# Designed miniproteins, single chains, continued (2): the designs that were tried, part 67

Each design is a single chain, and the fold is of that chain. pLDDT is the mean over its residues in the fold that is shown.

## One batch from the design tools (miniprotein)

Design m6476
Fold by ESMFold2-Fast:
Parts: C-alpha cells; structure tokens; sequence
Structure m6476 (fold): chain A 86 residues (1-86)
C-alpha cells in the first residue's frame, strides 16, 4: 500500500519539522520520497502495512484541525491525504 501526504501553506518551521520526520522514517527502512515545492511538501511512503497506514492517517487528521482543511482520497492501493494550513 502507498500513502501520499501533501501539506500546503507551510511555514518554514513546519516544513523543516515535517522533513525531519520523513527523514527519520527513511532511516527506519521505509521507502520515503520527499518533494518540496515552495510552501508545499509531499511525502510518499511506498511500503506500509494496513496498520501503519491507518496510524499515519490518524496522525495527519490530528495535525491541522485548527483552521486547516483536510482531504482524504482512497484509490485502490493508494491513500492520499492533503492538509492545507490557513
């Protein structure tokens, strides 16, 4: 299963924190791709179990509830979560 996390309207501090978390996952042996475009950060994780994917979905939902917009799309073997900060 593949998880795509897209974060929009990030501050520089939020972007650095998310990049550090993604690099930590890569060091743990996950297949992680990081793409940075301005104030947008996309983190793709290729080899997640169902349990790990659920945990990441719950974390992403928890990340932005104060004014952020969260969109979740499930398409076959790919889950895409888009978080847009105010």
Amino acid sequence: MKLVLTFRNLTPAQKQALKAEAEALRKEGYEVEIKEEGDTLTITIGNLSVEQQIGRVLRAIGLGLDGAQVEIKIDGDTTTITVTFP
Scores: mean pLDDT 75

Design m6477
Fold by ESMFold2-Fast:
Structure m6477 (fold): chain A 64 residues (1-64)
Amino acid sequence: SLPSDAEILRALADIYEGLADVALKQGKFEEAAKLYRTAADLYEQSGDTEHAEELRKKAEEVEK
């Protein structure tokens, strides 16, 4: 069977979270924060509100 829209959104969110982690390790804090917020929006659209809230909090911490 084909993956659902929610499954696709979650997979994309995982990719963006991974990209954010790489940017963070490279000291690209503004880029990392943007990527975490993008991942959070995708998790929220997939129905994973808890994960979205955690990544938004992480983005705020990275911008400090």
Scores: mean pLDDT 87

Design m6478
Fold by ESMFold2-Fast:
Structure m6478 (fold): chain A 78 residues (1-78)
Amino acid sequence: SALLKEAEKLYEEAKKLAEEAYKAYKEGDYEKARELFEKAAELYKRAAKLKAEAEGRSDLIPEMEKATEEALKEAKEA
């Protein structure tokens, strides 16, 4: 499925941004961490939607969004 391959690609890109965000977070750069987490969240949402569409599993989307929001909140509060 072309949709599933596109979702995997977006997921990989989001994962790289999340890793950069965690590095900024650990170094105390919470502004940069927040920006990178927000970008990662956007890509994760897009990937989740494409995967849900390909697999008929729209129930996956809210869980992915919540996990990303929690990660962003942790970056702000540390």
Scores: mean pLDDT 75

Design m6479
Fold by ESMFold2-Fast:
Structure m6479 (fold): chain A 60 residues (1-60)
Amino acid sequence: SHLAEAEALRAEGERAAAEGDYRKAAELYQQAGWHYMQAGDFESAAALGAEANRALALAE
């Protein structure tokens, strides 16, 4: 389901961020956000969008 896929991608993004790979984290957070959006979880989708932007700022 989109929700399960979003949760898996969010967890992978969190691991990438913990490892300092902020570019990969941002990509995974964006993918997770899309799946949350498709699942109708707009709050989580918005939160992942913010996390992706934060990760992109740290990558540069």
Scores: mean pLDDT 87

Design m6480
Fold by ESMFold2-Fast:
Structure m6480 (fold): chain A 68 residues (1-68)
Amino acid sequence: ASKEEIEKITEELIELAKKLLAEGKSLDEIQEELNKKLTEYIKKYKLSDDQASEISAAVWGYLNDLLS
């Protein structure tokens, strides 16, 4: 995937996390949904382990900052 595609995927997962938080989902439920979507993106875009880790770190970093 390109850098632009990685940024777009990261933004989409952050927006999904925000939506689930607004719906009153638990952090465990949010983690399950985010992991499911990330797995779908890994298969669709053939993401490397490094790219998947970068996306995951960015999404959970954002959530951690929001909840701190």
Scores: mean pLDDT 82

Design m6481
Fold by ESMFold2-Fast:
Structure m6481 (fold): chain A 94 residues (1-94)
Amino acid sequence: APAPLPKVVWHNPEDIGLSEEQAKELTEILQTETQKIMELMNKGELSPEEAKEKMEELIKKVEEKAKELNLSDDAFSAVRTYAEIAKKELEDLM
């Protein structure tokens, strides 16, 4: 099995306007989908190009969920940064 991706832990979600529930939900979506993409890549079922496309879709999905949760601009920026870090970590595995 591939090594688990490091968890980005919100040290103080309240400092960026996220509730613990909001931070957990967004983190779980990002981690679950990133792990699925990584597993498919490791099986040879996804090319690097297809994996990048799926990561872009995941970032969009996370942004749509953040809008649904009516996050502040600061919280939204933090969530997007988390998604970009996860994408970079996945790209470094390719």
Scores: mean pLDDT 68

Design m6482
Fold by ESMFold2-Fast:
Structure m6482 (fold): chain A 65 residues (1-65)
Amino acid sequence: MEAVIVAGATVPRSASLEEAVQAAKDRALQLAKESGAKKVLDLEVIKVEDIGDKRVVEVRATVER
């Protein structure tokens, strides 16, 4: 069965976009592992937003359970 996990990371704006994206991906992978997912089928960046002194990145993981 496929499932979708959405995870986000909030980092200081001084962090690189690459670091922010990686943090969000790492969070999505952690949630997938905790949910008992067998494999990750897809990882997609769905949102990048700068808010004041912060950067918010959201990713969507499609996983197989």
Scores: mean pLDDT 81

Design m6483
Fold by ESMFold2-Fast:
Structure m6483 (fold): chain A 91 residues (1-91)
Amino acid sequence: DIDEEYKRLNELVQEIQEKLKSGEIDGAEALRLLAEKLGLSKELIDNALKAYTEKDIEAFRKILEYNGADPNMKILSAPDYDMVLNLIASL
């Protein structure tokens, strides 16, 4: 159910933002938590972290869009991916 997936993603994003504000986690850990909860493989997580550390937002966007087409991942709408990208851009 896409609505339930959106709610879970929104709750996860809020939780990560709160942990970032408290200093419980850093930007790299926030990105790993997001990628893991989105069902990304370790290889895709490592590639996303590399793109993030290199400040290559276009490469990071392409990795998320590619994984969004994976039949084993819960596919979210484009606005939901924008929410995730906006969180990452704030890190």
Scores: mean pLDDT 60

Design m6484
Fold by ESMFold2-Fast:
Structure m6484 (fold): chain A 58 residues (1-58)
Amino acid sequence: SSVEKARQAKLEGDAAFEKGDFEGAVKAYEEALKLDPSFERELIEKKAAEAAAKVRKS
């Protein structure tokens, strides 16, 4: 389902973020929101913004 695919993309983003791959994290979180815009939207948008800020600071 789209929810399951969005969950997998979100987990990919979390893994990338933990590794310091902030560009990869942003892409994965954006994909999660594209797959299911309602799946944990507020949390994923916050995580994507945080990762994007890290990209600019690195």
Scores: mean pLDDT 83

Design m6485
Fold by ESMFold2-Fast:
Structure m6485 (fold): chain A 79 residues (1-79)
Amino acid sequence: SAKATALALRGLARGARELSAEQLRANVEETVASLAAHGVSEEYLAKLRETGERAVRLVEEGRREEAAELLERAAEELE
């Protein structure tokens, strides 16, 4: 659902500020797998994966606040 995906994106935003890029990537994949198991649509899963991958790249560049803001804005868009 949109709400479940938005909640997941906000959780990943907190992770972007604290975790390594490798840890954030693992969290994105675990979150996508969890939501898929609970019947969230492929459209929302694709959006979560795409936004998560962009956030991981920003963290790799040391741009953690931008990564968190990207994830938070994506969550707001779904609400």
Scores: mean pLDDT 86

Design m6486
Fold by ESMFold2-Fast:
Structure m6486 (fold): chain A 61 residues (1-61)
Amino acid sequence: MPEPTLEELLAGVRRAGEAYGLSEEQIEALEKRAREMWEAGASPEEVERAVLGEIFRLVAA
């Protein structure tokens, strides 16, 4: 696929959070973090990696 848009990236973050059983509050926090990283110039791959790392950290706790 070509590079995803911010909207597509945020939709992916929400689906991943829901799949891993995160709360709505946790998903909203991850979406805010993803948006902040995107606005700071992070690549989609960097944003996805950071978000997945946080999801795994939350699930493992």
Scores: mean pLDDT 79

Design m6487
Fold by ESMFold2-Fast:
Formats: structure tokens, sequence, C-alpha cells
Structure m6487 (fold): chain A 86 residues (1-86)
């Protein structure tokens, strides 16, 4: 399965932190594509297990409880999570 995470309205510190986390995942051997457009970070991860995908969904739900705007959608074997910081 494929996961696309879009993080919007990031501070410069958050953009750096999430970018470094995504680079870490790529260095661990995951198929990761990273793109940055202004204050928006898009991370695409391919070849995820169901357990890994559920971990990301649970983290997104936690961010929603903390006040972030979170949308989760699925199209075939691709799950898209969009997170907008307050």
Amino acid sequence: MKLTITLKNLTPQELIAYSLKAIGLKLEGNEVTISIDGDTLTITIDNLTDAQLNAYINEAKKLKEEGDEVTISQDGDTVTITITRP
C-alpha cells in the first residue's frame, strides 16, 4: 500500500523537523519521495504494511485531538492524510 502525507501551514522549525524525519525513513530503506512547496511538505511512502499504515493513521488521529485539521481518504491501495497546522 502507498501513503501520501501532506503537512500544511508548517513553521520553519516544523518544516525542518518533519523533513529530517522523512529523510530518516528513506535512509532506513523505505521508498520515500519528499517534496516541499513553501510551508507545505508532501511525503509519499510506498510498500507499507497494514501495521505501518495503521501507525500513521493513529498518529494523524492524535494530531487531530491536539487541534490540527486532519483529513484521511483512500483511493484503491493509496491512503492520503492531509494535516493542516493551526
Scores: mean pLDDT 79

Design m6488
Fold by ESMFold2-Fast:
Structure m6488 (fold): chain A 46 residues (1-46)
Amino acid sequence: VAGHSFSKQEVELLKKLGIKKAIIGGEPAPVRAVNEKLLEEAGIEV
């Protein structure tokens, strides 16, 4: 099954790199919702 969602560790890496904005698109709605939640919880704007 092809599906990719952000892990908490990936989100932490984005924070360490100073990423403040992320563009999420092309994923199925459930995967996108999880990714958006993880990024928002980490303080990264979606």
Scores: mean pLDDT 65

Design m6489
Fold by ESMFold2-Fast:
Structure m6489 (fold): chain A 76 residues (1-76)
Amino acid sequence: SMEDLFALSPEDQRLIEEARRLIREGEEAFEAGDLERARRLYEEAIELVERVENPDSIEASVTLIEAAVGLVAVDK
């Protein structure tokens, strides 16, 4: 089935969903001025996305970019 070819595995979906949650928490921490917490949350999100089976998926790629942009902002 074509749906089977494009659907993320349950494990990849879980990892990406958790990474997106961490990115949102990182954004909140950054806005609050808690740079250490923001950095940690973005780093954890990157680690989760790096564990996905299909890193070339749009969901994985977008999530990685979002976390990386947040981390770059904190580290400067």
Scores: mean pLDDT 81

Design m6490
Fold by ESMFold2-Fast:
Structure m6490 (fold): chain A 71 residues (1-71)
Amino acid sequence: MPSLRELINRIIALKLQLIGLEIEMELLEEKLKKGEISEEEYEKRKKELEEERKKLEEELKELEKKYEELS
């Protein structure tokens, strides 16, 4: 099993990645509002970011459950 420290480090890394995705989604919305991207490109990129977010959230839940079991 990973050490408690390694588990915490991985949880922090995933939380930072989720924050990064949220920022990317906000920037994407700003670009759409400014007319820098098409609505079609916005929808495509938004779906990709939402899929990545879902994957990272699922991984985070698994690691947080493991943290609760080890702590």
Scores: mean pLDDT 83

Design m6491
Fold by ESMFold2-Fast:
Structure m6491 (fold): chain A 65 residues (1-65)
Amino acid sequence: GKKVAVVTAATEEKGREAGKRLVEETGADDYIVLVGADAAEGIAKMRELVEEKGYLVAGIGVYDA
């Protein structure tokens, strides 16, 4: 399945920068940004991607959520 990094951030810009960093550090294919989400929402999205979409989650970052 597709390997993705999940990021929660206060703004789109912070999320994009953090997502690019996680892709570089984890070797993920792509990143997903949840703007205004907290750590619990990020974990819930990670579970959804793994269980419903068959994605491999490479990492999760929480930034000023």
Scores: mean pLDDT 72

Design m6492
Fold by ESMFold2-Fast:
Structure m6492 (fold): chain A 109 residues (1-109)
Amino acid sequence: AMEEEREKRREELLAEIEADVRLTPGQKATMKEVLDWIFEKDPEAELTLEQITLLANLRDLGVPDEVLEMAYKAAKLGHLEEVRNLVLALMFGADEVVERHVKRIKELV
């Protein structure tokens, strides 16, 4: 993709984030941070707002950059449900459940 196409995709995603009245200013800030982080590492990234939301939730839950990168790769490969399972494990699960989902994501990428 050309740089112009990348910037257009980024602007469209930023507009969707900014327009979502259900998101707090803090949630919008984290989503914008994650979007910039992804496009810095993968300029050709094709992402949905749902994928960015799940990755932002992982960032807010304090996962290391290594885990966030694996979750991004899993989401890109269509394993969005496994990324959602990791978010739920981090919010409600024991350490053993979190480790299981991290291992599963590693096996998918």
Scores: mean pLDDT 78

Design m6494
Fold by ESMFold2-Fast:
Structure m6494 (fold): chain A 55 residues (1-55)
Amino acid sequence: SLEEFIKKLKEFYEEVLKNLDERIKQAESQGKTDLVKQLKEFRDKLKKEMEEILK
């Protein structure tokens, strides 16, 4: 069903966002500035996508 599909998508996005936050923290600790920028841009894109789906 659509409801089940949306629930699974939300769970997927939440897991990916959590993993990205962990990767960003690790990259920041290592001084990998370019990687941090790329990961933050990807995170922000995913947050926007999730917000659109949950409307």
Scores: mean pLDDT 82

Design m6495
Fold by ESMFold2-Fast:
Structure m6495 (fold): chain A 77 residues (1-77)
Amino acid sequence: SMKEVVEELLKHGKELIKEELRELGVPEEKLESAAEEVLELAKKLIEEYGENVTKEQFYEIFKKVAEEMRKIAEESK
């Protein structure tokens, strides 16, 4: 299912999220907590959409996660 695909990506995505946050200007000291905030948001969105996450809902989750990453980076400056 799409939910399982997203959960697998989240499992292995923490390091990629940290790399992206670093590129966006998040300080090294804040990377771990910032990545955890992004993962928490992604988990909440997956739970809100439930087990039958559609392709459209998956893109919506991805968009919201990307927006949160940018927000965290801006607040870290």
Scores: mean pLDDT 72

Design m6496
Fold by ESMFold2-Fast:
Structure m6496 (fold): chain A 98 residues (1-98)
Amino acid sequence: MLSEEERKRQEEQAEEILRRVDEAIRRGEPSVTLELEDVGNVQWRAVLEGMIRLLRAGVGDVTVVGDIPPDFTPDPETQRALAELQQLEGERLRELQA
């Protein structure tokens, strides 16, 4: 179990990622870079959620920068976010091919 302070830091980092995403959407930025500073399920879910929001808003160029360790195991919430992102990307690809 993470300490309360460590969990709070991870949640604050996640909030900062999502704030950047919301600001980019509001400003109509054509390209957005999301940076993953620390590796964890909370931060990774925020990046995935941010990518989903950007794609739904019509942002065509989204880049994620960060080193994910090879032994990183996504939790069920992270897996659900990844599945939602993959579904959305698949729908977009099908529309472009139609």
Scores: mean pLDDT 71

Design m6497
Fold by ESMFold2-Fast:
Structure m6497 (fold): chain A 69 residues (1-69)
Amino acid sequence: SEAQRHLEEGKRLMAEGRYEEAVAHYKRAIELDPDNAEAHLNLAGAYSRLGKFAEAAKWGKKAVELNPE
């Protein structure tokens, strides 16, 4: 799926230290699949790497809400 393609591209960019570009791909994955807990968690991780801790907390909370167990 297009959502999965963006999720995988975001993960690749994270591995390369390209955090702003990873954020863009994770946001696109969420636009295409709003219930994807992994995309929300990975977006939180990317924001944390950028030092954007308020954004990281916001998206991490949404990930937990989507997949609490």
Scores: mean pLDDT 87

Design m6498
Fold by ESMFold2-Fast:
Structure m6498 (fold): chain A 75 residues (1-75)
Amino acid sequence: AKELIEEGEKYYEEEKYEEALKKFEEAAAKAKEEGDKATLADAYLGLANVYSKLGEEEKAKEYEEEAKKLAEELR
């Protein structure tokens, strides 16, 4: 899952937002399957950043809130 986050971040920096979205979605799915809450939070933050760049502010906010909840559970 972490490798998929790194690939998503690379696409995001290259402004390839559709490719970044796909990688962060794959990372989130794999992190859920593995029970990796830390990587899932990172994937949701990536999704929030991509959706914000695409102008989908409501989806961006939803993923930010889910990432915050996961981060609080890791305390």
Scores: mean pLDDT 82

Design m6499
Fold by ESMFold2-Fast:
Structure m6499 (fold): chain A 77 residues (1-77)
Amino acid sequence: SAALAHYNLGVAYKALGKYEEAAKAYEEAIRLDPSFSAAHAEYLKVISDLKDLGKGALADELAKRFAPDYEKLYPAP
């Protein structure tokens, strides 16, 4: 599916260290399939991974642009 394709693209970007592109790909996967819990989980993992890598400022910028509205609409189970 298109949602799965964007999810896989996000996984590939994350592996390349392209965290902003990974976050955008996961958000697009959720836009195409709002029930795609794996994409939600990977989006949050991108933010966590950035903090672990000492890139907290980038993690905060991603959270400001994407995560607050997303967490409001799709809370983690």
Scores: mean pLDDT 75

Design m6500
Fold by ESMFold2-Fast:
Structure m6500 (fold): chain A 72 residues (1-72)
Amino acid sequence: GAALRRELGRAIRAGDRERTARLAAELDKVLQEDPTDVETLLALADGYRFLGEDERAAALRARATQLMTEAA
């Protein structure tokens, strides 16, 4: 949830790759339970981009954008 997203953001800003990877894995589990959670999709995209997984990050961001435009 929100606490995991905040901690992921802090880990990214601190340059902590190991902590970012662990928090991304936990948020991925949250996403598996709620696949339309736009905030989790965007946070995971930032995490994977920081870890150098650009293709995965782009896919997550594209999915979040699609969900945001379909909610109108």
Scores: mean pLDDT 82

Design m6501
Fold by ESMFold2-Fast:
Structure m6501 (fold): chain A 69 residues (1-69)
Amino acid sequence: MLDKVIDLMHEKGILNEKEKEELLELSKTDLDEASRRVGEKLSSAIRSLPPIGPDDSITDLINRAAEQL
């Protein structure tokens, strides 16, 4: 599942190709570390967004972050 989130973040421009590859490798070897890094990237991106809706998934947060770019 985390791989899908990483792919979406890259497709939306939140991650570059190198960051995507590094996080995908981490998700295979150290899922906890990969999750923390994904969370940090999302946290930075969403801090400039309007308030999050109560039913927002991680995918919805990524889409909102991308709209601010």
Scores: mean pLDDT 69

Design m6502
Fold by ESMFold2-Fast:
Structure m6502 (fold): chain A 91 residues (1-91)
Amino acid sequence: SVSQATIDAVKAAGVDALQVGNETVFGESLGPLPEGVDLAVKGTKEQLDKLFDKPAEEIRPGEIVKIGDDTFKVLEVREEGDHLTVYLKKL
């Protein structure tokens, strides 16, 4: 499971939705997560820039990112209008 520090960091970034496995932590349901995905976040570019401490447009599949106390591999990024959904695997 992801740490509370990771959940707190996602909330602090002000993103629109967070799902951890089959649980919608806040916001809209992001549906069933793809196989291997442990966490999905949906937000605007500005919210995700704040979360990842780098431009969200530079977040690509295969990249390693740190959120809170956890390290993740980016598995997929989907564009949905002005929002991105980032699918992450916990390492």
Scores: mean pLDDT 83

Design m6503
Fold by ESMFold2-Fast:
Structure m6503 (fold): chain A 66 residues (1-66)
Amino acid sequence: SATVVATGLNATGATAAALLGIGSGGEVEVHTGEETKVVARGLDREGAEAVAAAAESSGGTARVEL
């Protein structure tokens, strides 16, 4: 399973990442701001990459931990 961590999410980006994480069968936490925080866990690689892409498209920075 994979975990996604992100930094710099606004409310829109955090919500988009959370909805994709839930849709991929993961556990999600809605966080905003400048600190690096876990935004989704329990994902497969494809789901984690989708969540990370959503976070980055909202102006944040994200990484996938496998």
Scores: mean pLDDT 79

Design m6504
Fold by ESMFold2-Fast:
Structure m6504 (fold): chain A 91 residues (1-91)
Amino acid sequence: DEAAEAAARARVIATLREAARAAAATLDPERAEQLLALAERTAAAAEAGDGEAASAALREMAALDPEAARRILEAVAATAREVAAEIAAAA
């Protein structure tokens, strides 16, 4: 179901943006701006299906602030597991 896959992707991307905003709030303004720009690049690449661009942006995010990147990835992984569990329960 293409609609269900699109909805699942949208939830994961929304979690990425939310987690990035939360992490950015704990950083200085320059780092916050850089983190948010990298998160948006990751989201845009994911929406376009560009896995290489998404991976590159995530690597830059980890290089900028490993702790912020880890928190963002943990939030994304948690949402992905939740979505997978909902799909499995509906089947």
Scores: mean pLDDT 83

Design m6505
Fold by ESMFold2-Fast:
Structure m6505 (fold): chain A 61 residues (1-61)
Amino acid sequence: SPELIEAMDFADAEARYLIDVEGLTPEEAIARVRELLKERGFSDEVIDQVVAALELKYGRE
């Protein structure tokens, strides 16, 4: 869906920035991205899919 694509693009860019620039661990970056997606009004279903994809990509679960 368009919402999932938008959420994924935002989340991937933000997680990468938090890891590479801010020096967060993948776990810390993913947790922060989850909260940012909630603040942006994305549904729990979209957030859970995005978090699962980030965990797979960045080496957690």
Scores: mean pLDDT 82

Design m6506
Fold by ESMFold2-Fast:
Structure m6506 (fold): chain A 56 residues (1-56)
Amino acid sequence: MLSEEEIEKLKEEAIKLIEEGKFEEADRLGVQLVTVAHDYETAEEVGKKIKEYKEK
């Protein structure tokens, strides 16, 4: 369903949301990457960034 460009754009949006402290919204985008695009690599990176940003 998602093109390669759309996946990359969603990744950029998720990272921006993490930087803005909108972790719930960023996590939702990560779930969409797994369920819609089966892009586990990008979703895993988003999840890792959320954890790193939340943790001290």
Scores: mean pLDDT 73

Design m6507
Fold by ESMFold2-Fast:
Structure m6507 (fold): chain A 65 residues (1-65)
Amino acid sequence: SQEVKDKLLKLASQGKTKEAYEYAKEAKKKGLITDDIYQYFSDLASSNPSPTLREGAQAVVDALK
């Protein structure tokens, strides 16, 4: 859980939106996504002051729908 969250956060913070999306989809298929991870990235996508991190977090959220 924490390792997946850390990897997704790193990809999102680096503006690697496509990689963040694909990794999130893979993690979801493996059952590694918990509700707290979804809520965490949903909050980042809506409230974080960094545009890059908001866009990356939104890619994660879109993958987890």
Scores: mean pLDDT 84

Design m6508
Fold by ESMFold2-Fast:
Structure m6508 (fold): chain A 105 residues (1-105)
Amino acid sequence: MESLGDLFLPADFSRYSAVTLAKQVLALITVIRNVGLSEATEEDAERLREAVLWLNSLRRADGSYLKAAGSSEVLSPEENALVDEAIARGKALLKELGVDTSGIS
């Protein structure tokens, strides 16, 4: 069976907009919580960590996010809130899975 991370997350995060990736991160978190945390693999946890780090890398000093890697456009306030929620929920799940989140600022 394919891993949950591989089913929800692309191999190359740059292929997705910040909003699309945030929605996929939230979907992955929902599935992991529904099947139980003990069913998540170390690969699932690493894929989630990588996606959260990627989303956080799009964050500007003012707290807004770029629409995509290399874009000059920023997200709307509603889209920005969605990305903030994906990062916050991702960090919370990673901590429950025993993953260090100190590098995600």
Scores: mean pLDDT 81

Design m6509
Fold by ESMFold2-Fast:
Order: structure tokens, then sequence, then C-alpha cells
Structure m6509 (fold): chain A 93 residues (1-93)
């Protein structure tokens, strides 16, 4: 299982970034997907069809820069796979 995060789409006027999440099998086929939102305070929300499948880690790397990692969870909250970190720049205004 491989977790990929798309290039962040920043909406500076809203103080939000959108990140597409893809879960791939060993042949590179998409088996699941989600959308992650990160705000300028480092808060994250996940939109997916099943709640509880994803956990987002957000680490502040600078005044307006965050490092975002997405974890895929099983039914018991155990981590099955983790993405590489992606840097997101969100100006506060």
Amino acid sequence: MKVEISEPVVLPGAGLAMLGVRVLDENGNIVDSAIVFVDADGRAAVWSLEPGRYRVRVERAGPDTFRVTVEVLDENGKVLAESEPVEVRLPRL
C-alpha cells in the first residue's frame, strides 16, 4: 500500500489549502481517495466517504509553512500506511 498526496492547491483568501490523497495498491491502481484541508492555524480536516479511515499530522515548519503527513488507518485505528511529508505554505492573511 502506498499513500500519495497531490500538489497542494492554496486558496490564500480563505486561508486554506486542499490536498488530494490517493491510496495505491502494489500495481499503482487507486484503491481509495480523500481530500485534506489545512488552515493557517495548522488545523486539518479530512473529507472521505468513510469517517475514521484517515489521520492527518500537521507540523509547523515556519510562520506560514506546514509539513503535512497523511496516515491510513484500519477499523481499530492502527496505522496501515503513511505518506511522505508535503510542505504547504499558507499566509495568515
Scores: mean pLDDT 80

Design m6510
Fold by ESMFold2-Fast:
Structure m6510 (fold): chain A 77 residues (1-77)
Amino acid sequence: SPVQQQMRQIGDINFQRFMNSTDPDVQRQNAVYSIASYRMAGDDGGLGRVAGQAMSQGFRFTQSQIDQQQQVIQQQI
């Protein structure tokens, strides 16, 4: 769907921002936004890559945090 394609693109952009940042707060925000966006897109591969990279750098996200971010994104579209 067009929404799934848009969410995949948002996931890609936020993952790139996560990878390019050295600020932990910026990294955390971009990683959770990327994870939520890929989940909304049904892109399990994208979600796994971001979650794995974030975890390798010491970032942890609960399902509740991802669900909250998804609700924020849903209100913007």
Scores: mean pLDDT 89

Design m6511
Fold by ESMFold2-Fast:
Structure m6511 (fold): chain A 79 residues (1-79)
Amino acid sequence: PSEEQIEIDVLVALAEIYLAIDKLAFKRASPETQKKLEPLIQKLEELVDKARNAKTVEEAQKILDEIRKVSREIDEILK
């Protein structure tokens, strides 16, 4: 693979790690909290799928930044 493709693959791996951590938090949450988190987890899954189809490093970075924002929203709900 090209250097750019390896960099994209690393960014996608980071995106998948964020999703895995947030899914674990979701499974450990109360039923009331799970209802609040469900649309955010769905959005993270969609963003990770989008990251896997990224053609440039810049595109992958932008998607990862969006994933970080959604993860912060999840953290706020978990307070």
Scores: mean pLDDT 89

